Designed miniproteins, single chains, continued (2). Designs and how they scored, part 79

Each design is a single chain, and the fold is of that chain. pLDDT is the mean over its residues in the fold that is shown.

## One batch from the design tools (miniprotein)

Design m6913
Fold by ESMFold2-Fast:
Structure m6913 (fold): chain A 58 residues (1-58)
Amino acid sequence: SVLDDKIELLAKAIAERLRDAALILAKELGIPEEFVDELIEEKLSVEEALAKIRELLE
């Protein structure tokens, strides 16, 4: 789905520390900037970021 595709792109952007791209995707998904910045700081893998994003959106 489009939602799942955006979640995967956000996870990849976070893992690569592409903050500007991550914030655009987060805004579209209703995810706060602070959550994105926290995950970037934690230096998570794509899989770890994906799990955290899915947990937040449940």
Scores: mean pLDDT 85

Design m6914
Fold by ESMFold2-Fast:
Structure m6914 (fold): chain A 67 residues (1-67)
Amino acid sequence: MELPEEVKEAIEKGAENAAYMGFSKEEIKDAARTAGKAMAEKYGVDVDDEVIEKAAEEAAEKMEKKK
């Protein structure tokens, strides 16, 4: 399954913003997932929640590693 570029960017930006605000890893993951789902809805693309969740988890791990 392929993530549209806009959805992927939203997930990454959501994770960066949450990490910058000092949120926990779980909160960063939730923010990234929420941003990805919102972007997918805005662009009318069908993306499985599991695919968005995996991308959000990877983005959260990447943000934790940069701390």
Scores: mean pLDDT 78

Design m6915
Fold by ESMFold2-Fast:
Structure m6915 (fold): chain A 87 residues (1-87)
Amino acid sequence: DINRQRQRRAIQLLTQADRYLSLGWRHAQQGDVDSAQRHRDLSLQYAQQGVQVAPPSLQPFMQQHLDYLQQQGDDAIQLGRRRQQLR
């Protein structure tokens, strides 16, 4: 079933996006803005691919999660910049 394959692929991509966001937060906490930005960008790239391949029934959920990851990524970069400036 093409829809089941698309669902599984979308979930795999979302899982990778979440993983990269977590790594971005870790780098941000260390004041490593460059690594945090790179991991944020990878997170958003995987999440966007997940939205594109998701079946129609999952599209709203995937879009909400993409929006969440965008906000979290921006917050991580702001934290990293503040920590970099204070060190």
Scores: mean pLDDT 88

Design m6916
Fold by ESMFold2-Fast:
Structure m6916 (fold): chain A 72 residues (1-72)
Amino acid sequence: DKEIKEKIEKEAEELIEYVKKNPEKFKKEIEENKESMSELEKKIAEAALNLDKEKVIELAEEMYEKAKEAAE
């Protein structure tokens, strides 16, 4: 649980840095993948475009919990 949270925080920080340096490239990647993205993935992408690291972490944790429940 704690190790997963630390991984999510690290990945969220790396995503925010990527978006901050390459906002147009990230927007293009989202538009190209929009039809295959879940609603939650779209919300994560929107939070990342807003450079809202805390929201990205919150949504990524929600995605992890939903995936965990679906594993049965």
Scores: mean pLDDT 80

Design m6917
Fold by ESMFold2-Fast:
Structure m6917 (fold): chain A 64 residues (1-64)
Amino acid sequence: MEKLLEEAELNLREARELGIKEAEERAREIVERLKRGEKVDPKEVIEVGVDVALERIKRAVAKL
């Protein structure tokens, strides 16, 4: 559970740095739920991570 929270917090930080409002909001909700001790499906954390990774790749390609 602690590792899942760490990943969710990382997703929130990265989404905020990239300015991806939708991913930031979703990551924030997941972090809040985990801090309350709620059971969160790891797939939800992965989905946000993928969205953040895709935006990072898109921005990298745009600089080529």
Scores: mean pLDDT 80

Design m6918
Fold by ESMFold2-Fast:
Structure m6918 (fold): chain A 89 residues (1-89)
Amino acid sequence: EEEARRYLNKAVELLKQKKYDEAIEFAQKAIELTTDPELRAEAYGILARAYFLKGEYDKAIEWLRKQAELLGLPEEDVEKAINYLKEKK
């Protein structure tokens, strides 16, 4: 679990540096290292943000949906967020 958290911290730092591909790799590694829902949700959020900032909105939406499913959020709220992101493009 500590290893997964270190990977997530590095992914966040890479996002701040606009190194989106590297942030994606570190977030994916964190997912591989943990079954903790909190850490997995955080990693999914990082992936969604990185893909959004790269302009890969379909992938950003995919990870946002996975994060919402993991957190038990209603599908209707997820669809509204997705439509908002598509319109902001």
Scores: mean pLDDT 79

Design m6919
Fold by ESMFold2-Fast:
Parts: sequence; C-alpha cells; structure tokens
Structure m6919 (fold): chain A 59 residues (1-59)
Amino acid sequence: SHMEERLAELEERIRAARTEEEKLELEIELGVLEIEAAVRKDHETLERIRRLMEELRAL
C-alpha cells in the first residue's frame, strides 16, 4: 500500500538522518501519517509510527 511504502522510506531516512533539519522534516512527515492512520482507525500502523517517532527522538 502507499502508506506501507512511505513508512518503509521514512524508516530508511531515520537511520540515515544526521542533521536537526532532517530530523524535523521526518517528524513532520511521521505526524502527517499518524493523522492519516488515526482517521483510518489503523491501530497497527499507529503503533509502528509511534515506534519510529521514538527511534527518531533517540537519535
């Protein structure tokens, strides 16, 4: 699905992130996907997004 493809891309980008600007862009994109998943009531995707946000914040 489009959401699965975008999440896989963001996951790779999180692992490659080195600057504060890159981290901010990733947090914004994850936030948009979180809203989309919430509207769809996709709890599994919401959990995945929250884990990615935690990973990003730990950088």
Scores: mean pLDDT 84

Design m6920
Fold by ESMFold2-Fast:
Structure m6920 (fold): chain A 85 residues (1-85)
Amino acid sequence: SHMEELLSKVHALLGRVADAARAEGVDPAELARRLRALQNELLDKIDAKDFEGALELFERFLRSVVDEETAERLLAEFEEILKES
């Protein structure tokens, strides 16, 4: 379904976020816990069609774990995924 495709793309993007955050030296166990919480909150917002809230949540997370350039790139990818919904 279209929703399954959207969720698959979000899951793949979160994997890339995890890779980037690990490169910045974030503890793997802490990162895994935070990513699970982020995924749950993002899915809730997407299900509610709160795409603005999903973007704000994702941006806030990125700013806490990666550099500005990487955050801007990953945020732009997430915006593209949501626009295809």
Scores: mean pLDDT 85

Design m6921
Fold by ESMFold2-Fast:
Structure m6921 (fold): chain A 56 residues (1-56)
Amino acid sequence: SMMEEAEEKIKKGAEEAAKLGDVVAAEYSLREAQRLGLPEAVKYAEEALKEAKKRQ
């Protein structure tokens, strides 16, 4: 479904942002997950944001 595709896209973007230490990109992924109301993507993006901050 379109929502499942959006969730996968957000999770992949969050994972890439975490690997690069890109806090701005990780925050964007979190905002998108919240805007779309995707609880699993929100949790994933929150963890990715924590990892991105550790890599600054």
Scores: mean pLDDT 84

Design m6922
Fold by ESMFold2-Fast:
Structure m6922 (fold): chain A 60 residues (1-60)
Amino acid sequence: SSELLEFAKKLRELAKKYRAEAAKLREKGTREDILEAEILEGVAALLEGMAKWFEKKAAE
C-alpha cells in the first residue's frame, strides 16, 4: 500500500528530527538535557521500528 509507505516515510522523518534534537541536547550537557536526549532517542528508535513494520507490510 502506497499509504503505508507514505506513513513510514513520515515516521522516519520525525525520527530524524528527534535524533537531531537529541544530539543538540547532548552537546548542552546538563543532566536534564541528557535525560531529554535519551527520551527522544528512545522515541526515535520506536518510530523507526514502526516504519520498518509498515514498509514490510506495504511490500506484501
Scores: mean pLDDT 89

Design m6923
Fold by ESMFold2-Fast:
Structure m6923 (fold): chain A 68 residues (1-68)
Amino acid sequence: SAEEAYEQGLEYLAQNKPEEAIEAFEKAIELDPNYAEAWFQLGQLYYFSNKPELAKKYYEKYNELHLK
C-alpha cells in the first residue's frame, strides 16, 4: 500500500539511506498520487540534495493536496 511504502521511506531516512527513501516515497505517490505526506518528504529530500527546482515542484503538489 501507499502507507506501507511511505513508512518504508521513513525507515530508510532513520537508517541514513536517502536514495532508498526517495525510491520508497516515489512508490507511495505512484500507488496513491494524493498521499500528500510523500510529496512533502520528496520535496525536503530534493531540497537537501541541492535540487531546489525539483523540491519546489513537489512542495507545490503537497500544497495543492493539502487544500482538498
Scores: mean pLDDT 84

Design m6924
Fold by ESMFold2-Fast:
Structure m6924 (fold): chain A 60 residues (1-60)
Amino acid sequence: MATPEAYRILLELAKQGKTKLSDEEIERLREAGVPREVLEKANGDLGKLFDIFAEELKKA
């Protein structure tokens, strides 16, 4: 679920001041290995997606 490439994309978007994900940004994350279900659960919210990734890292 959390890949190094997906994390780099999230960090890049956060540095740009993004709080909501565009369709293009969602597609980039999916191509980086983030499951569509996870992206739908975050509902286009960058902060929510970071929370989901943090929980998976704690569990792993």
Scores: mean pLDDT 74

Design m6925
Fold by ESMFold2-Fast:
Structure m6925 (fold): chain A 73 residues (1-73)
Amino acid sequence: DILKKLKEKYEEIIKTRPDDPVAYFNLGKIYYEMGEKEKAKEYFKKAIDLARQNPEYQHLLEEAEKLLKEIES
């Protein structure tokens, strides 16, 4: 299953780069596609928190906030 392999890859990335909002954002999307809404929300919230600290991630911040609202609705 490609989603399980991608999940494992980004979980490894987070262990080495715990402040990378891209890795958290991608994990959020993977969990959402797997139907794991609670985990998806956790990872999107973490991605949002990290993205707020660096203006280079403004677009990622907007995407993560949009997806989080869709899950919470």
Scores: mean pLDDT 85

Design m6926
Fold by ESMFold2-Fast:
Structure m6926 (fold): chain A 68 residues (1-68)
Amino acid sequence: SAREAAEASLRAQIEAVRALLADPRLSPEQRALLQEIIGLLEEGLSADEATLRALLARVDGLLAEVGA
């Protein structure tokens, strides 16, 4: 189902961000942003479709901030 595919994608993204977060050389600011991204993705696992869309938009914004 579309929901199962979305949940699998979210879990894969969480693991990818956790792998990034394991780098001890990250700045405190980068670490805080990556931890916030993980929290939003975890919230997405139990969210309705509209809430999930809003959470993913916030994740995109935070990823841009990490890269700045």
Scores: mean pLDDT 83

Design m6927
Fold by ESMFold2-Fast:
Structure m6927 (fold): chain A 59 residues (1-59)
Amino acid sequence: TPEFIRRVATAVENALIARGVPAAEARAIGDRVLAAAEAAGVTSPEEAGAVAREVLAAA
């Protein structure tokens, strides 16, 4: 996994924990962001961020 995809997934997890989402749920959403970004073949942090927004909207 490219480092920027992992950074975006980790940032999503940390942001959710900061908002009061339980750690297990935040980690699961972060894992979904990582998997979705890999499946989409994203090539930039901006594209990874767009995928993260789609995953969060679906959650």
Scores: mean pLDDT 80

Design m6928
Fold by ESMFold2-Fast:
Structure m6928 (fold): chain A 55 residues (1-55)
Amino acid sequence: GPARALAWAKLAAEDPVIMRVAEADSGLTREQIRALAESGDPELALAALRAAQEA
């Protein structure tokens, strides 16, 4: 859900190892993941993650 997507983005932004895995698994760039974490918007985080997976 949205809260989990935002928590994922925030965790990836704080840990370089998790960021590397998150980039590979999601298809989002490091900059996109950091922007999602900084936004604090759980709906935006979920929408971006879903869009990347459907592309």
Scores: mean pLDDT 81

Design m6929
Fold by ESMFold2-Fast:
Structure m6929 (fold): chain A 70 residues (1-70)
Amino acid sequence: HMPAAERQYVVDLLLAVADMVDEIIKTRNEAKAKGLSDEEIEELVQKKMEELQPQLDARIAATRAAYAAA
């Protein structure tokens, strides 16, 4: 079994990824609700992924640094 600190680190990383996936799904569902075409939905999802990637990278880096300092 994983030590508690290592479990928390893994959970924090998984939550960061899950948050990104949730935002992408939300963006897709909102676009569908607005009656946008599949092409327009794909463009919005791509833009959202590009927007979220730097935030995800920063969160992962911060979590990694916090774990290393512990």
Scores: mean pLDDT 78

Design m6930
Fold by ESMFold2-Fast:
Structure m6930 (fold): chain A 55 residues (1-55)
Amino acid sequence: ADRPVSEAEVQRALLRLGFGLNPSAAEVKQLARELDASEVRVLEALEALRAREAA
């Protein structure tokens, strides 16, 4: 909801949960819960991560 999410934080969560770089809506909700962040913040970080490819 209120915390920014880094690209590295999203990448670690994707790897930990076994998700790909284009997670589904349900996977985005799970990422938001795991990171204690809003879906919007997770999607913003995912767009930045995709622009760099997986780091």
Scores: mean pLDDT 78

Design m6931
Fold by ESMFold2-Fast:
Structure m6931 (fold): chain A 74 residues (1-74)
Amino acid sequence: MEEARKVAEEVTKEAGEPEAFEAAFRTALLLLQRGWDPESVKSALRTIVTHAKEKGQKVKDLLEQLTASLEAEL
C-alpha cells in the first residue's frame, strides 16, 4: 500500500495531474501485487504519462483504461 501510494504521488506530481492519483495508485497497487518492484512500476507509469501527453490524452483516462484491463486479466 505505502509503495503504491509513493509511486503514484511521484508520478502524478511529475505529470502535473493530481486528478490522476487514484488511477495511478490502483495501477501501481495491481502491478506490485503481481510481484513488480517499485522502480519497475514507477518506470511503467512514467512511460504511460509520456505516451498520454504525446497523444494529447489525460493521464487519468489512460491509466483507468489500463487498470480495467489489468483487473480483467487478474
Scores: mean pLDDT 78

Design m6932
Fold by ESMFold2-Fast:
Structure m6932 (fold): chain A 59 residues (1-59)
Amino acid sequence: MEEKIKELVKKAEEAEKNGDYQTASDYYLEAARLAAQSGNLPEAVKYGKKYQDAKDKAA
């Protein structure tokens, strides 16, 4: 589970570098959801904030 979260975060960061904030927000949201499902609430909150920031930039 943690390895999948790390991979999603890396893809989100790559999307941000390309200016694709919609794709970045989708990857951060998925990472936050997986972190919450694994009981890692601090990571879920962290990626949830990154999702919101990327979504705001996409709008």
Scores: mean pLDDT 82

Design m6933
Fold by ESMFold2-Fast:
Structure m6933 (fold): chain A 117 residues (1-117)
Amino acid sequence: VEELIRRAEEALGAGRPLEALRYAAEAAAKAGSKLKVTITGGDGALSPAAQAALARLLEGLKYAEELGALEVTLSGVSAAVTAADIETVAGLIAGALAVAAREGLKETELDIDLTPA
């Protein structure tokens, strides 16, 4: 567990949130921790770059969910959401999973609002 947490934190520090998400999910699963995430956005067309980033995020979220470390509720994504915003979401989820694993938390909740101000 400690090795996976270390790898997740290293990946976050290196600007690789999708890699961090994978390691953090594996650490949380081994620790018996589950993160419940609610992601709120608007309905809209995404740029190709944001669409590609979202597809990669959804793949990572599916992996974490298959491990039993994550439960996701997604209400949509706004056209104003950028690839950088989506990478920030991946980092927030990875960080929360790493904390849950480190602290031995059985259930943790995280709300992410992607709706523009």
Scores: mean pLDDT 76

Design m6934
Fold by ESMFold2-Fast:
Structure m6934 (fold): chain A 58 residues (1-58)
Amino acid sequence: MTEEQLELAKRLVEIYLSLGYSEEEAVAKTSELMVIILGLSEDEARELAKRALEELKK
């Protein structure tokens, strides 16, 4: 996981949360976009999105 990937994931999670999605939905939608945009595996994208949410909650 790179710092740039984590920063992008954090921004995407923030956007989805601001649109009224739940934390679970924001993580799911962020992981889907990370697979498409960065070519990450589904497992890598999911872990990245979950970590981004945890970092935002600190």
Scores: mean pLDDT 82

Design m6935
Fold by ESMFold2-Fast:
Structure m6935 (fold): chain A 66 residues (1-66)
Amino acid sequence: SAQRRVAEVLGVSPSTVSEALRLLEMTAGGVLEAIRVHGPERVRAALADALAALGHDELAEKLREA
């Protein structure tokens, strides 16, 4: 699935991806397209920053530490 591909590329669990996408109201396909255009590390940082801005610091750290 697209969600599993995002998890593999970012080096995090599929559950971490699922929760992050739900909180940010994003699709796994949209994140994969962002990774294709901007690269995985830029997308990782942007997702982590967005989660932190919403107060989800634990999820933001899981993305940054991977």
Scores: mean pLDDT 86

Design m6936
Fold by ESMFold2-Fast:
Formats: structure tokens, C-alpha cells, sequence
Structure m6936 (fold): chain A 62 residues (1-62)
């Protein structure tokens, strides 16, 4: 089972923080959604979870 980190609105600082959190969570992949809306990010998270991925989000409200 793959662990994925979703990142919304990441600049250079956000990318470094994402790499640090991915390492902390043991994420296999980081997906950057820099131009995505909150709704697009939520949809992507749901799609990945439905495929059996464990998903962590940065910049996704709720």
C-alpha cells in the first residue's frame, strides 16, 4: 500500500516542508497541486484513497 502526500499552493518553502513531512509520514510519493482549487485537491485525495492509498494533505481545509 502506497502513502501519498498532497501539497496545495507550495512555494519553495512549502516544497521543503513537504519533503520533511513526507519523510516523517513515510510517504512513497509527493503530489504537488500548485494550480489546483481546494475542490480539485479534495477530489484527488478521494480518488487516491479509493485506490487504496493512505493520503496526507497540506493546504487542504477541513
Amino acid sequence: MKKVLLVVGAGEEGKKKAEELAKKYGADEIIYLNGASVEEAKKKKKELEEKGYEVYGIGIPE
Scores: mean pLDDT 73

Design m6937
Fold by ESMFold2-Fast:
Structure m6937 (fold): chain A 62 residues (1-62)
Amino acid sequence: SLVEEAQELLEKAKKAYEEGKYREAFDLANQSLRLYLKAGDFEGAKEAAELAAKALKAIMEK
């Protein structure tokens, strides 16, 4: 399902963030966000958006 695919992308984004791969984390979090929005899962979309914002901040503050 779209939600399952979005969850897998979000888990990959979290792992990339933990590894300091902020650009990869940002891209994966945005992919997850798009799928959550398409599925109408606004709680998942919020979590993905927050991770994307956090990754972007890390890119800008390096």
Scores: mean pLDDT 88

Design m6938
Fold by ESMFold2-Fast:
Structure m6938 (fold): chain A 80 residues (1-80)
Amino acid sequence: ELFKKYDKDGNGYLSNAELGNLLRDLGYNLTQRQIEQIIFYLTNNDVDADGRISFEEFSLAMKEFGSIEKLIEASIEYSK
């Protein structure tokens, strides 16, 4: 539901901008760099030049962490 709202292209992927909008709506004000780090983390360091994440990858991450909040925490800690 929420993912589809931000997938403007309807192609099953979230761009950096779309992920940033999703996280902002959840109350997280992240920098462009932090959003890139989340995508990099979720794609297992294999980020396309576009910096996109697929719906399947995002869904698996949500299942693994149980919440977007824990996912954000993990990706931020990974960058430090």
Scores: mean pLDDT 66

Design m6939
Fold by ESMFold2-Fast:
Structure m6939 (fold): chain A 71 residues (1-71)
Amino acid sequence: MEEGIRLYREGNYEEAAEAFLQAIKKDPNNADAWLGLGLALIEAGNTREASKYFAKAVELKPDLKVPEALR
């Protein structure tokens, strides 16, 4: 999780997505990891897949804020 956030801040969006995927494999109920994966994929230009991961994050935590631009 922490590594994914660091990579995202550095602009390494594809590697950030991989780090968030590892966090999900460790804990599939980690809504923040699903959100992070979606955000990294948006920045990498894969908006179609990102929407699926945002839906999963919201399903796990309905109170989670998703950017309006992604609805």
Scores: mean pLDDT 76

Design m6940
Fold by ESMFold2-Fast:
Structure m6940 (fold): chain A 63 residues (1-63)
Amino acid sequence: GPLLSPEEIKAILYLAMGGLNLKRGDYEGAIEDFKKAIEYARKAGNEDLVKQAEEGLKKAQEM
């Protein structure tokens, strides 16, 4: 079977999209993407992905 769950893959994709939107100055888009990354990371049970997405969310909210 795959090494990553579908939920982990979705978390990684939303985390990447959030990071791209943050770089582009789309802070509202980044916030929405990081919130989705947190949701899927929690469903995957991946605490490291949850932490990364929460850190991204905090950065986007502080801009």
Scores: mean pLDDT 88

Design m6941
Fold by ESMFold2-Fast:
Structure m6941 (fold): chain A 69 residues (1-69)
Amino acid sequence: MAVERAKDVEEFIRLVAQEEVARLGRATDENGPRLLQAVIEGAKAAKEAGLPAKDEATQHTLDNIVASA
């Protein structure tokens, strides 16, 4: 699972995005909403797992994504 492999929030989000891009082929206008949904769910899981953010901007982004879900 990506949460178990990631050492921080940025790596976790990158892994989730890479897995979704691989599944969808590429991020396109049609695939954008699905990729965004995967990032939102990934951010929620990362926050629940207590993964650290590298900086305050990443932490703010994570908190905003979780709040919008």
Scores: mean pLDDT 62

Design m6942
Fold by ESMFold2-Fast:
Structure m6942 (fold): chain A 116 residues (1-116)
Amino acid sequence: MIGEAIEALRKGDYEKAVKLFEEALKENPDDVEAHILLARAYLKLGDYEKAVEFADKAIKLTGEENSPEALVIKAEAYLKLGDYEKALQYARKALSVDPDNEKAREILKKAEEKLK
């Protein structure tokens, strides 16, 4: 159940959260929230490529303009992967949708510092 997956994510049990969200997606493969939360769990586990993959799946279901959280996850994952140009691109997109997003501003600043 998605509620158990969210509880695992809240407690920092990211491996259990991944398993439970993958089970939830087998029952409802178009669940946008489950894709975003699974991407977040992968980001916390350090699997940045999978974090991007599942954030992209959420964006494909809703559009970039309706997925500021997925855009932030992509920006942070690219920052961690050392792809500073993409981190900058997605942080800017996230801020165009949600200008008050503190995490997106932090990622933008870090990416800009790496590109100088």
Scores: mean pLDDT 86

Design m6943
Fold by ESMFold2-Fast:
Structure m6943 (fold): chain A 58 residues (1-58)
Amino acid sequence: KIAEVLYDFDAVSDELLSLKKGEIVEVLKKINDVAYLAKSLKTGKSGIVLASYLKIKE
């Protein structure tokens, strides 16, 4: 399952994933109502992403 990043986000901790608007990420797991565990297809890094920053494609 893939998602498009809607807004730039600079991670303030190693658990969070830094993202740029327009990047595509793979959604690995829903953590809770406001967060997903995702993997950047560009960098291969995994981390927590806010659900409001993602547009789920499927």
Scores: mean pLDDT 80

Design m6944
Fold by ESMFold2-Fast:
Structure m6944 (fold): chain A 74 residues (1-74)
Amino acid sequence: MSLKEVIDEVGHSTGLKAASSILTGLLNGDPEKGKKNAYKELKKGADKGELDKSKVDEALDKLYKSVTDTLKQS
């Protein structure tokens, strides 16, 4: 799955914010903070009805894998 596909599956706005948080954390050498910020954005998206609350953890894992895989290829 491409990063774009994961972003669109989560909800374009929420997925972009979460992916950006992960990317920023990785580039700053703090992937844990990036994940925490992404989780917060995903929870906000779920509260707005953009994704199912039960899928937040799965969405975070998919986004993190897609962002890290993209960076390894760059």
Scores: mean pLDDT 80

Design m6945
Fold by ESMFold2-Fast:
Structure m6945 (fold): chain A 55 residues (1-55)
Amino acid sequence: SPREAELDRLFAEIQKADSIEEKLEVVREHLARSTDPELQEELERMIKVLEKVLE
């Protein structure tokens, strides 16, 4: 599905990121480009988890 393909790309980019801050930027970029409400909700959850780790 298009959602699965987008998540595969997201996880590949996250794996290449060296820091939590860089991973957070990758997720924010994918959220900004997404038009799928369910994917947007998933990405917003990931952002909240990563932001909590940075505190």
Scores: mean pLDDT 82

Design m6946
Fold by ESMFold2-Fast:
Structure m6946 (fold): chain A 57 residues (1-57)
Amino acid sequence: GSMQEELERLKEEAERLGVRGVVLRDLAALDKAIELYRQAGFPEAAASLERARATLL
């Protein structure tokens, strides 16, 4: 359904921004990816990116 499609889109956007954030050290992209993963219902993925973010500081 549309809800499933929305969650899949949020996850895909989070994956793209997460990769960008890690590769380019783009903290804003990481923060957005963390937010999107939480909205999509993937708290473990969000926590993983939060740990990655901490290593960039």
Scores: mean pLDDT 83

Design m6947
Fold by ESMFold2-Fast:
Structure m6947 (fold): chain A 70 residues (1-70)
Amino acid sequence: MALLSGKEAWEQVLATLRETGLSHIAAGKKEEAQAIIERMRTLAKQYSKTDPDIAAQFQALVDEFEALLA
């Protein structure tokens, strides 16, 4: 939990999830892509209590990936 409370940590997590999710979508791995989306939703809910602007960044990425899978 401490690793995800740092400003640099959330940016690294967001970038990693974006890269991994896009890789799964490009490979046609919908199930793996959905797992990444669920992880991003969990982080958005976690940050919504302390940093709603960071939560909005994760939610925007969820919306982007759901649109790509539709």
Scores: mean pLDDT 78

Design m6948
Fold by ESMFold2-Fast:
Parts: structure tokens; C-alpha cells; sequence
Structure m6948 (fold): chain A 68 residues (1-68)
């Protein structure tokens, strides 16, 4: 599904940015959120689909932050 594809791409983008200690968390978050918003618009996602991506992504980010 497009929801799953975008979510996995967003997670990968977060992981790539999060590996670089010179990039601030706020900059990472802004970039990842921009990516999700652009992909959601491109693929015509519903609000419920966008919220599903956002929720899963928040859970993933919180987990990664706790591991650091």
C-alpha cells in the first residue's frame, strides 16, 4: 500500500539523518515531516491515511530516541 511505502521511506530518511550527530533533532523532524506531507499530496492520501503514517512514525522516532 502507499501508506506502508511512504511510512518505510520516512523511517529510512529519519534513520539516515539521525546517524549524523551534526544535524539537530528539530532539523531532522522538519525534513521528515516535509517528506511525508509532499508524498501524501503526490499520492492523494486521505486525512486518515496521513494520520496513520504520522502515528506510526512518532512511535518509531520515540523508540529510536530512547535507544540513544
Amino acid sequence: SKVEEILEEAKKLFDELFKDPSVSYDQILAEVLRFVAEKAKEHGLSTSELLKIARELVDYIDKKKAEK
Scores: mean pLDDT 82

Design m6949
Fold by ESMFold2-Fast:
Structure m6949 (fold): chain A 64 residues (1-64)
Amino acid sequence: MEEARRRVEELVKQATEYWLKGDKEKANELLKEAQRLADEAGIPASVFVGLVLRGIGDIIDAEL
């Protein structure tokens, strides 16, 4: 469970980085993979959304 959450956060951060670079296709692929792993690990949709928002915030804070 914890390992799956960490991997989802990593994929979301990578997706956010690609989105900021303008590579929307890679960003979408990484986000789909993150959602697939979250579903397999039984992570609720509300928790997944929280991980996505946290990942985006971390990247924005690091760039700004």
Scores: mean pLDDT 74

Design m6950
Fold by ESMFold2-Fast:
Structure m6950 (fold): chain A 61 residues (1-61)
Amino acid sequence: EEKKKEELLKKMEELGNKIFDLVDKRRTAMANNDTAAVEQIDSELRKVNEEAIKIDEELKK
């Protein structure tokens, strides 16, 4: 149980880093008026956010 909790916390940290990277990429795409890239990044951000919510739910068990 504790070992699994540590693995979930590490995944949460990795997701946080991925969100940071995606937000930075989104900013660049917006500056370049690349609407297609913004939509792709928004889709990925939504998926990462959904995964983070699932991990948070597992951590509360």
Scores: mean pLDDT 81

Design m6951
Fold by ESMFold2-Fast:
Structure m6951 (fold): chain A 62 residues (1-62)
Amino acid sequence: MKLAVVIAARSEAAREAAVKEAREGFPEHELEVIVADTEEEALEIARRVHEELGVPAAVRVV
């Protein structure tokens, strides 16, 4: 079963740091990382991933 992390970040440095933290916290082979431009987009993506694919999704806003 896969795990998704949806990251909303305004800068590339913040995005890279959040991606690294997510990968260190979860098994890489089961982790899907998705980048969004806004918190609202990240929440919508997480909801769709959970409902359509049955994959647990976490949201990170930085």
Scores: mean pLDDT 74

